# Designed miniproteins, single chains, continued (5), part 44

Each design is a single chain, and the fold is of that chain. pLDDT is the mean over its residues in the fold that is shown.

## One batch from the design tools (miniprotein)

Design m17610
Fold by ESMFold2-Fast:
Structure m17610 (fold): chain A 65 residues (1-65)
Amino acid sequence: SIEEKIAKLEELKKRLEKVIKENQEGLAKLPPESQAAQSLKKSIKDLEEYIKKLREEIDKLKAEL
């Protein structure tokens, strides 16, 4: 059902938001100018863009209810 699809996407979004939080905590422990910090900043940005796309899909599915 559409409701089940929305629920699965919401669960995925929550899991990715947790990963972002964990990555932000990891980033705080690194030297800001390090290659590791720069790579982690890019990963956080990529995850935020993915969550944005998930939110758009969820909103589209909710419009079908």
Scores: mean pLDDT 87

Design m17611
Fold by ESMFold2-Fast:
Structure m17611 (fold): chain A 56 residues (1-56)
Amino acid sequence: MSEEQKEKAEELQRKAVRAALAGDLETAVAYIRELAELLGWDEERLQRAIAQVRQL
């Protein structure tokens, strides 16, 4: 993974966590979906990440 791609992934992850902690689950899920597209996650991994965010 390129350094630029890694930095973008870390930023999206931070934004998703912050949105989830603020109770904005729709925004948190949107950032997780962008992260999944960037990193090429399959549907199973995406759904696990969404479930984890919802448990925050």
Scores: mean pLDDT 80

Design m17612
Fold by ESMFold2-Fast:
Structure m17612 (fold): chain A 59 residues (1-59)
Amino acid sequence: MPLYEAISDYTATHPLELTLKVGDILRQIGPVLGNYIAAENLKTGERGLVPLSHVRQIS
């Protein structure tokens, strides 16, 4: 499963979104949905939608 790293802070604007902190590591757990991925934040254990504009793929 691909891993992503948050490259900027992001505050969730919808209940299905994750709040991100720079350096958070995210594991993709579902399909790419337009400009979002379904992911798990490995620091918090929370799951939700993550904007692709705020992350970079690392694996």
Scores: mean pLDDT 83

Design m17613
Fold by ESMFold2-Fast:
Parts: C-alpha cells; structure tokens; sequence
Structure m17613 (fold): chain A 83 residues (1-83)
C-alpha cells in the first residue's frame, strides 16, 4: 500500500485553506477571497469523493454568502471525512 497519496494530501490542504478563509472572513480580513481561490484550485487537483466535493462546495457557497456559521459547520463535516 502507498504510504503517501498526493491527491489526499491536496484535499487535506484544500480543507485547511478553506478553514483559514473562514477564519479570515470572521475577523474581517480580505484574505478570505484569495484563500478560498487557492483552496478551490487544490480541490480541482485532488480526487475528492462526491460527498467531499459536495460539502466543500456547500462550505464555499456559505462563505461567499457571508453565512460563516453554515460554512464552519460544512467544513467540520468535511474535516471528519478527510481526516
């Protein structure tokens, strides 16, 4: 078995960047936008499951809508699937 899979590491990094984006938005930092873009780019290179992809996009939609509580909850669910 493989000890390391690049696609899974990219997915984990995408989730970490998305978490940073939500934290940036919560403190009013404009850094949330470039962090979200970076997270989406990493997701595009990763091989997420359908449920992982769905939760990621739902979190991004909530973040873009300013619903930070919904974004955090979706990221929490996604984190449990990825980690």
Amino acid sequence: PLVFEPSRELLEQAVELLEEAVEAAERGSPRWAPLTSAAMLLLALAEPSEEERRLFYEAVEALEAGDLEAAREKIRELRELVA
Scores: mean pLDDT 81

Design m17614
Fold by ESMFold2-Fast:
Structure m17614 (fold): chain A 82 residues (1-82)
Amino acid sequence: SLAEEARKRAEEAEKLAKEAEKSTADEQINAANVLIEQGAELFQQGMAASPEDAETLLEALERVLEAAKRLREAAQKQIEES
């Protein structure tokens, strides 16, 4: 289902963010950009979904965007400390 796929995408996004915590700033920015693109897809799917699925898709979107935000903040910190 769309809801199950969305939850899996959110779990993978959170795992990617955790693994990328010790990566280079460029790799963190690239990963964040991929997650932002995935977030855009989840937003479109959520807007078109049934009300039952929409909440799960939008929650998954929030988790994916939070993972992207963490990666961008980590990259910014590395750049400032360089």
Scores: mean pLDDT 84

Design m17615
Fold by ESMFold2-Fast:
Structure m17615 (fold): chain A 56 residues (1-56)
Amino acid sequence: SKVEAAAELAKELLEKEGIEVDYEKLRRLAEEVIEEDPEASVELAGLTAYLRYVGE
């Protein structure tokens, strides 16, 4: 799904920076982003989920 794809992209970004990933939390953030903006690309949703995971 688009949620899973966005969560996987965000996971790769977090792992590249050496951050351990709580995938359940990350997936929920990706789902939230897509619910707020259903037209967002996977890349935009993934990057937004990554930023929320790090900053919130």
Scores: mean pLDDT 83

Design m17616
Fold by ESMFold2-Fast:
Structure m17616 (fold): chain A 80 residues (1-80)
Amino acid sequence: MSEEELEREILEALVLMQAEILKKHPKEATLEDVERLAELAKKAKTPRAIEALREVAEALKKAGKEELAKKAEEAVEELE
């Protein structure tokens, strides 16, 4: 495994972990949490990271956090 591959795996793992936290506690999510997740996903650029960000957007919408959900959706569109 190269350093580049290892870095990508670490970034993906961080995205997945942060996404799980936000999906479990969407009402407690802040703009900073969503922006941080988006930046990590942009660096990872893996299908799993993009999927996790999309799932967070859906969880935020379901929780009534429409502005944060839109921010996450915009980040997904930038990565697709």
Scores: mean pLDDT 82

Design m17617
Fold by ESMFold2-Fast:
Structure m17617 (fold): chain A 64 residues (1-64)
Amino acid sequence: MESEILRKRIDEEIKEIEELAKQGKFAPYVGRELRKRAIQISLEAHREAGNEEAVETAEKLLKS
């Protein structure tokens, strides 16, 4: 399903941001904020699309 592809892509982008933060290219707090922002944007997009499963996944990622 589309939601699975989007979830995987979001996860990969978040991991890339975290990896850059570990390498010292981002301050730790900046990497954390970027991750939150990316998840929030994805959550909003999925809510507009009516994709409840993807919304729940994004909310769980925010909690982590």
Scores: mean pLDDT 66

Design m17618
Fold by ESMFold2-Fast:
Formats: sequence, C-alpha cells, structure tokens
Structure m17618 (fold): chain A 76 residues (1-76)
Amino acid sequence: ELRELVARLVGAELSVIGLEIDIELARKKKEEALKKGDEETAKKYEEKARELERELERARRERERLEEELRKVEEE
C-alpha cells in the first residue's frame, strides 16, 4: 500500500516537473520569437503555454491528493 502510493506520488511529481519545464520552454520560445519580430510564432507558443498550464493545474491537483493520502498513512 505505502509503496504503491509512493510510486504513484513519484510519477505525479515527475509529470509536474515535466510540464513545468515544457511551459518554461514555450515561454522562452515566445520571448525569442518576439525579439525577432515573429508575432505569429509568439502567438503559437503563448497558446501552447496556456494549454500546458491547464495540464499542470490538473497534475498539481493529483500530486496534492497523493501527498494528502501519504500524510494520512504516515500520521497513523
């Protein structure tokens, strides 16, 4: 039980980290495009960042739920 919960939490944490990296990369690409005057590419990366932010919110909620479950097990 605890081992399975820890494994799921690790998986959720890795998903959050991956999404945070992807969001920062999208934001960086948007900034690079804006510096070059490429408003079209900047808009595409802004849209991608917003999509990833929605996925990150969902992933963070799942991580928090797993952290709460783990805390309850550890406090028993």
Scores: mean pLDDT 82

Design m17620
Fold by ESMFold2-Fast:
Structure m17620 (fold): chain A 65 residues (1-65)
Amino acid sequence: MSKEEVRQKVIQAVGYAIRGIGLELDGDLEGAAKSYEEALKLAKSIGESLPAVEKKLEELRKKLE
């Protein structure tokens, strides 16, 4: 993976995390969970973790069960 591809994936992952926070504040828990899942998927594709986002997604999944 090129350095530029990694940079673009980081920007996208952060964007999805921010979107997830906004959706959670709006009460769209399902939309927030999907946005957090996309952020984590992008982070994982470049070998990174997002512990704060992982914790938020776990909390939302418990509410959506």
Scores: mean pLDDT 81

Design m17621
Fold by ESMFold2-Fast:
Structure m17621 (fold): chain A 75 residues (1-75)
Amino acid sequence: SALERRLKDAKEEMDLAVESMIATIRRMVQRGEPREVVEARVDAAVKGIRFYSEKRKLPKDYTEELVERIRSVLD
């Protein structure tokens, strides 16, 4: 269905966005950016993922996996 295709496309775009966000955050850590700056970037990324997920009505489990992937960069 059209809705299923839109959800699949949204998931693929979200996966690419998360991969890009993680790469950016890792580069910030490698460059020795202050912890507070890195944490603010992680927080902004998580907020973006949650807003986009809600707007696109993505499955909650999928959204939580993406959020965890972003947050795990600080582990």
Scores: mean pLDDT 85

Design m17622
Fold by ESMFold2-Fast:
Structure m17622 (fold): chain A 84 residues (1-84)
Amino acid sequence: MEGVEEVARLAEELLAKAVSPETARDWGEGIRRHLERLRDDPEKAIASVRAAFDALARYVEPEKQPIVREAGDAVVAKLREWAA
């Protein structure tokens, strides 16, 4: 997939609104590794990233969960744009 680094940076930037910069960087790196592993299967990558953000949302306080979900939606939208 093209633009893996840009998508990972977007994830880190958006997640930094819900968690510490260090945690956002670690989670963004996790998303980057996930995308690199699934680079030849965009639909599987999208489904996997969606599941990852659902899991991350459970790890934050309820008031922060919408921020994590919106970050996931934005990342998935960008992945679909790059896959087209």
Scores: mean pLDDT 78

Design m17623
Fold by ESMFold2-Fast:
Structure m17623 (fold): chain A 56 residues (1-56)
Amino acid sequence: MDEELKEKIKELLKKYPGSLDVEVLKELLELQEELSGVHDPEYIEELLEAAKKVLE
């Protein structure tokens, strides 16, 4: 689950580089709902920041 989410984050960062983080977060929240059925925006934000540090 977490690994699939990380890969999705990398794909979204490539699709929306720079200042389009809100679009990335929307897609990640949708994916999290599909995989876990629960919203956890703090967890998604942490993964997004970690992915940005690696990708950018």
Scores: mean pLDDT 63

Design m17624
Fold by ESMFold2-Fast:
Structure m17624 (fold): chain A 81 residues (1-81)
Amino acid sequence: SLEDELEELVEETIEKLKKAKTNEEIVEILREYVKRVHELQAKGLPDEKAHEAELRLLNELVRIFGAEKTMEILKLLAELQ
């Protein structure tokens, strides 16, 4: 199902984030995540499920990198579109 693909994508993304060494690597991982979520939404994934996954990933970013670093990463992600 699309929900199972989303769950797998979130888990893969978290594991990649744990191994990332630079802010550039983290941003690239997150850009790929956003692209793949948009592809799932185009296939019919509900916005509610995409939002729940985004919140889970945000919480995991804070857990791995801390709140300040997570805010810096999100700012870079937004600036790169």
Scores: mean pLDDT 86

Design m17625
Fold by ESMFold2-Fast:
Structure m17625 (fold): chain A 70 residues (1-70)
Amino acid sequence: KEYDKVITEGLKKAYERLKAAGASQEEIDRVVKEIMDKARELKEKGYSIEQIKNEIDRLIDEALARLAAR
């Protein structure tokens, strides 16, 4: 399942990068939920796997930028 793989890899990447950046478990859980909700929304709207992967990467980068701005 290409979709499930993209989601699993995206969540793993988010967890690893956010944890390395010093995010709390609560912050990580919030970003994970945001990624899951957005990926589901895009899938339901008929977006491609590539588009969903790119959006997950964007959300991770945005979360990391927010942490760096603290």
Scores: mean pLDDT 82

Design m17626
Fold by ESMFold2-Fast:
Structure m17626 (fold): chain A 95 residues (1-95)
Amino acid sequence: SKIEKAIELLEEAIELLEKAKELSPHKSQIDAAIKLLRKAIEFAKEGDIERAIGLLEKAIAIVEKLIADPSESEEAKKLLEEAREKIKEAIRLLE
């Protein structure tokens, strides 16, 4: 059930990132983060928790870089921050 809840949080994070992408000039970087989250979900479903966490940490690094970027919109930053917190909670559940 912890893995299932982690996957649900990651799916919610993907929805937030898709919304952020509509508001952001950094669409390609947000797409890269989404792809990492989708791969992490697949590894989590297979029970490969270490690979899943590694991909989630890479996604967080992209999201944090975008939050720190002064060219990012404030509306996109709020969605990116919410996505980051969901990814961090998913990592905590997978550990």
Scores: mean pLDDT 91

Design m17627
Fold by ESMFold2-Fast:
Structure m17627 (fold): chain A 55 residues (1-55)
Amino acid sequence: STELLIEERVVPAEEAEEVAEELKRELEQQGWTVLDVKIEEQGEKARVTIVALRS
């Protein structure tokens, strides 16, 4: 069966790219296939959204 994961984190904007890469790597190590990574900056903070599938 296929599982869908959508995970969101709010982090300081300067850390957003590093956090996104770390989350992607962790999910891939757990057998998830990362489909999308979105970073939305809002002033000093950013919202990181990651979408992944696992079969």
Scores: mean pLDDT 87

Design m17628
Fold by ESMFold2-Fast:
Structure m17628 (fold): chain A 72 residues (1-72)
Amino acid sequence: ASTEEALEAARKLAKEWEKETGIKIPDPVITAIAVEMLRLMREQGLSLDEAAEQVKENLRDLYLTTARGINE
């Protein structure tokens, strides 16, 4: 099912994010990422991989903003 594929992609993204930033993504946030991937696929016609890359970019932007303001 596309939902399970999105959840697996979100878990993979979370592992890559932890490797690159040192920040562990909690399980509820991984679920939210999977939901956002499905939304991007439906609204923008993105593939699962393209949706994953888009969400990863969004997380990177939020991380940079937070790191500058709060020093994470």
Scores: mean pLDDT 74

Design m17629
Fold by ESMFold2-Fast:
Structure m17629 (fold): chain A 77 residues (1-77)
Amino acid sequence: MDPKIEEALKKIGEAVGKELDPNKTVGDYFGDLVPASLKDKLLKDLTRKDLEKIALGLYLAGKMNAEQAQEIGKLLK
């Protein structure tokens, strides 16, 4: 797995208070907080753009702060 994707998943997990299994789907953790097109993807199969969309969705839902969302965005760029 891309090391930047692995680090971004760790930061997202810390923000939501969960340990994320890369072999589980986005929908298993985030449900309605993320776009429906991403729900069936395994965490390990996410692109950097997919993770940016997840971080933005979590930020807009109030599940992470602006600093956390910006750190994830910079890491994935």
Scores: mean pLDDT 80

Design m17630
Fold by ESMFold2-Fast:
Structure m17630 (fold): chain A 72 residues (1-72)
Amino acid sequence: MKEAKEHLEKAKRALEEGKYLEAAQHANKAAVALGDEDARKFASLGIYYALQGKNEEAKKYVEEALKLLEEK
C-alpha cells in the first residue's frame, strides 16, 4: 500500500513536469503493486509511446492509468 501510494505521487509529479516516461514508469509500478491489470496496460502503453517520442499519446495513456489508480 505505501509503495503503491509513493509511486502514484511520483507519477503525478512527473506528469505535471512533462516527464512522460518517468510518469508512465511510476504509474506502471503503482499498478503492479495494486494488482490493477487495466492501469498496468495503460501505463505500459504510456512507456511504449514515451520511448518513441510520442509525448501526446504517452500523456493520454498515463492519464488513463492514473485515473484508474486513484479509484483505489
Scores: mean pLDDT 83

Design m17631
Fold by ESMFold2-Fast:
Structure m17631 (fold): chain A 91 residues (1-91)
Amino acid sequence: HMGDPEELRRRARELIEKAREYARKGDLSKAASYLSAAGIEVAALAFVGDDRGAAELREELRALSQEIVRENYDLVSERNPDYAKRMLEEA
């Protein structure tokens, strides 16, 4: 079945925390992997009808992504300038 919305929210939050930990260690590859996994759980949460929970977690994901790009700007902008620009400048 579609799964429990509370379990999906819990899994998404755990993945977000893992992404934050790896970003602080400078492991951007693992941080990106955990952000992608969290995004999938957030999409599943929206699919099962918890639009409010999904919106809240999307904001948390966006804030963390901006923080990662800001703190690792030189590496991210050299490898992916469009992504860095979008996360810091574009709506």
Scores: mean pLDDT 75

Design m17632
Fold by ESMFold2-Fast:
Structure m17632 (fold): chain A 89 residues (1-89)
Amino acid sequence: AEEAFREAAQRLAEAVRKHVSEEDAQNILDLAEKVLEAIRKGDLRTAANLSTALALYGVGLAIETGSQEILDAVRDFLRAANAVAEEAA
């Protein structure tokens, strides 16, 4: 699950880098790493809050750019984040 989470975060960051900026892509990666850190610590509430914040950020970028690629990547990231959180529970 952690590998799939990292792959989904990388795909989202790459879509953001392509359609928005490298700085926004790095922000996505930094937020994803904080989600994973919270899951590893057993802080599932913080992990859920950070995953939601990251998803809203990604959706905002998708709306701003009109990018279906970013929107699809956000969906895949949320599925991967939920899978890692369920495995840690």
Scores: mean pLDDT 82

Design m17633
Fold by ESMFold2-Fast:
Structure m17633 (fold): chain A 71 residues (1-71)
Amino acid sequence: MSREEALEEIERIMVRGHLLDDYEGAAEEVAKLLRELGVPEEEIEKVKELVINRDFKGAMELIEELLKKYV
């Protein structure tokens, strides 16, 4: 999976979570994808916290940085 494909998939997960009001489910799906891409658990936990707190801008900024570093 390319960085661009990963970002598109993550945006899709977050949009679905917002539509379903399931931010915990969205956080777990994003975490699973980042884990499969080799992102460290410590960084994944930070992303999950931002998603659960509805800080989508902060979550996306961190995800872009993590994908650039690890993918």
Scores: mean pLDDT 84

Design m17634
Fold by ESMFold2-Fast:
Structure m17634 (fold): chain A 62 residues (1-62)
Amino acid sequence: SARERAEEVLRRLEELERRAPPALLPLVEAGRAMAETALRSGDEVTAEAAEALLRWLERRLA
């Protein structure tokens, strides 16, 4: 569900935040805001957008 996907995104973003350089912190916060919105609303599109940003950040920090 969108809420389960949003919870997973929030968990992974928390992990990424610990290792993210200051320049990427605004994008981590944007991802958190999207995931929190998806968690509250159950909106699949918002959850998908949050996952897309998470994937980009994970690739950038690999």
Scores: mean pLDDT 85

Design m17635
Fold by ESMFold2-Fast:
Structure m17635 (fold): chain A 98 residues (1-98)
Amino acid sequence: LPTVEEALQALEDAEASFDKAVQYEIEGNDVQAAKYATAGAILAVTASLVDSPEVKEALRRLAERIRQGADQLEAAGKTDSAAFYRGLAERVEELAEK
């Protein structure tokens, strides 16, 4: 199981991965977008194994950041991708409730 410090670092890495995924989606590079979105999701799930108030709060902040990415995708005309990322943000927020 990760430590609180390792979980918080994983959530920072997850945020960076989702930011890259959004940029690749805007560029039309679906393969790289899927790769980085998958990496971010794995990091978020791994971090969620740590039962800590700090980790739960970081997961909620990550969900908000993913929603911001979804708004960028919608503005770029990537409506289906935006809907997917909004769903992903909801799932990340659910990880904070356990």
Scores: mean pLDDT 87

Design m17636
Fold by ESMFold2-Fast:
Structure m17636 (fold): chain A 93 residues (1-93)
Amino acid sequence: GAEEAAAAGAAGAAAAYAAGKAEGSATGAAAAGIAAAGAGTGAALAARRGDGARGEEEARLAAEAAAGTGAAAGAAGEAGARAAAEAARAAAA
């Protein structure tokens, strides 16, 4: 019944919320940070090789890829966290 659903929902939602929020936040931030760092490193290496034009183009493409990866990871994590939070609120009500 409602009492059983509330108890199970609260326990499950708390675990799911913590996992989803931590995974989403960590995955989004880590993916964006790693991609940005990688993009910068790649561009620097290309520039150092004397490929100024190639380094610039490589940096642009890498920046676009990094932005896309971070946004996608963040959106997925956020959606998961929201669903878990809604379940927790429903269980608490």
Scores: mean pLDDT 55

Design m17637
Fold by ESMFold2-Fast:
Structure m17637 (fold): chain A 56 residues (1-56)
Amino acid sequence: MKAEAVRDIVTSDGTVIKKGEVVEILEELSERLAVVRSLATGEEGLVRKDDLRLLE
């Protein structure tokens, strides 16, 4: 499932996802948290779902 970052995101491991970047949701850990992969860099990180807009 693909999503767009609605703001600049810095993950807990220091990965930066810029506003407007497309990510793939790999795993939903809770209603608030997901593991994503940046399609631009291939980096994976834990992000808040509120920072993402689903691209359906």
Scores: mean pLDDT 80

Design m17638
Fold by ESMFold2-Fast:
Structure m17638 (fold): chain A 91 residues (1-91)
Amino acid sequence: MVEVLKQLALSLKNAAELVGDKETLELAEKALENAETDPELALEYLREAIERLYEKGALSEEEKRYAMAQLEAAKDPSLSGSEILDIGIAA
């Protein structure tokens, strides 16, 4: 769970840096900081970062769905029948 949150946060941080979105970068960093101590708060920051990147066109609809699926897998490990993979980020 924590590893999934950190991996997703790093991927979103990288995407935010590529598109120059300081606010999304800050959200991804807050998610990374909270991944171990407050996973629920980390999930909230990650969801906001994904939505923001999608609104800015940094993520396609398919990429957004994949990232959201990773969030759900991190939230409920019992649903992780699929391997949790790093999301490829298109600049």
Scores: mean pLDDT 73

Design m17639
Fold by ESMFold2-Fast:
Structure m17639 (fold): chain A 80 residues (1-80)
Amino acid sequence: DEEEIKKSKERLLELTRKELLNFAKSVISAQVPADKQEQALADFEKHLDEQLELVRAGKMSLSEASESVMEHLKQLIKES
């Protein structure tokens, strides 16, 4: 059932977004100065949403998107 597969993929994207965002919040709170945390989190969330949209469009795998998002988080911490 194509509809059930689509719903399963969407639930997986929602779960992945929540888990990566929660992880980023924890890391940013621990490693980024307080005055830069809001901007770093906003930057991360924007990149996360863009990468997940590429997965939804079939232009990249969830694994590739997750790797891209994690590398972006590392850069945000390094630039802080």
Scores: mean pLDDT 85

Design m17640
Fold by ESMFold2-Fast:
Structure m17640 (fold): chain A 68 residues (1-68)
Amino acid sequence: MKPEDLATEEARRAFEKGVEAEKAGDYEGAGAYYTRAYFADPSKKELLELAKEYFRKAGREDLADALG
């Protein structure tokens, strides 16, 4: 997924911050930003899957489960 694929500026900015957190090894932060991007553009279900994946990588199964 690319930032320009997202419908709103808010979703794009949250996604970009998620990518930066991911590259910095902040997997919990990446999950949180991808969650924010999903709520800003709920049509992009792949953002929800990314959020769950990174919360699990961070050892935060509780946060991944909270997303459904």
Scores: mean pLDDT 81

Design m17641
Fold by ESMFold2-Fast:
Structure m17641 (fold): chain A 73 residues (1-73)
Amino acid sequence: AQELRDKAIEAARAGNGEEAARYVEQFLKELGYADIAPSVAGLVRRLLKERGPEFAARAVEAIYDQFEADKAA
């Protein structure tokens, strides 16, 4: 999951919304959140378009950190 997070952040910074979204779906699925993964990936694509690459990359990091913490609880 962490490797997929790092790839998602790199894709978002590169402005590649489709790759970022795919990696976000994959790490959420590995964390046990397959049901919401498409919706969260769609949010990442939207943030990249509306707020830019750095904002989207930070959002991916925050999303991963939150769901990893929720999984650990």
Scores: mean pLDDT 81

Design m17642
Fold by ESMFold2-Fast:
Structure m17642 (fold): chain A 61 residues (1-61)
Amino acid sequence: SSGAEKAKQVKELYDKYLAGEISEEEFRKELKKLGLSDEEIDKILENDEGLQEVGVRLALE
């Protein structure tokens, strides 16, 4: 589904951010293109639980 594809893209971007390949600003911009809110992005940046929560929401689209 499109939601599962978005979840994969979010995880890939998160891994690149953690590796220092992209800035927080670039990460935030790319996630917004995928339909994430600033609140969801903030949850992802706080911990892995936030990433899992957002991933589940995207998979349900």
Scores: mean pLDDT 79

Design m17643
Fold by ESMFold2-Fast:
Structure m17643 (fold): chain A 69 residues (1-69)
Amino acid sequence: MKAAVLAELEELFKKIEEALKQGDTAAARALIQEASLLVSERLADDPETALAIAKRLSELQKKAEELDA
């Protein structure tokens, strides 16, 4: 069910943002990978939603890389 997948993704985004606020880039990257797998497995039939979520994950990945620099 799409609504359940989107709810799980929003919880993962909250955890990623909290990890980034704490400077825990390792935890943030692990959560980003988990969210990416969820998108690939559960949103393959909705390319517009998958693309929008992939863009959000890409932005969070960049924040993690900036914190490691």
Scores: mean pLDDT 81

Design m17644
Fold by ESMFold2-Fast:
Structure m17644 (fold): chain A 78 residues (1-78)
Amino acid sequence: SEAERLAEEAERRAREARRAAEAGDVEAALEHLEEAARLAKEAIEKFLAAGKEEEAQELLRRVTELAREAAEAMLAAL
């Protein structure tokens, strides 16, 4: 579904944010993290509209964990 594609893209962007941060590119890391949040919000809204509350909750948990890892790497790079 479109929600599933957006969810996959959100997770990919969150992982890219961590990789950019580990490479010392905090600006690129922040841009990837912001895009991940935008895509995750769209996917969650679509899952909720379809009555897929469990999928929405699971995506929120996964993206939050990936974002935390990226944020830690960004702070360490500063």
Scores: mean pLDDT 87

Design m17646
Fold by ESMFold2-Fast:
Structure m17646 (fold): chain A 68 residues (1-68)
Amino acid sequence: LEEELEKLRKEYIEKMKQLQATVDALHAAGAAGASPEEIAALRTQIDNLAKQLSEIRKKIEEVEEKLK
């Protein structure tokens, strides 16, 4: 369980980095006047990454509860 928790925390950090990079890309694209299609694609990527982070967080909480 502890090894599982460490793995999940590492995965969460990596996904957070991906989310930040995509948010930065969205801001840069917006500033550059990117197409609505490009903006929509970046927003979809952000939404998907946010969902993945939420799922990882739930798994972390479940593992922490099992460590009681």
Scores: mean pLDDT 82

Design m17647
Fold by ESMFold2-Fast:
Structure m17647 (fold): chain A 67 residues (1-67)
Amino acid sequence: GLEEALESRRAAIEAAEEAVRTGDPEAAVERFKERSGSSLPLSAEGDGTRKGAEELFRAMAAAGRAE
């Protein structure tokens, strides 16, 4: 159920964090979206959270790679 979806999303976030550490925020966002998006049928309810996560990944990578 929801717990399984959260576990899958956590794995996607970990993969995205790895991509961010390499300085590629677009790859991080893509991996997060690919894995989490397919497991997230609540697009309307999750729009804010998804967009926020994308902005967060970009900010983190920008701070790490170029600022």
Scores: mean pLDDT 59

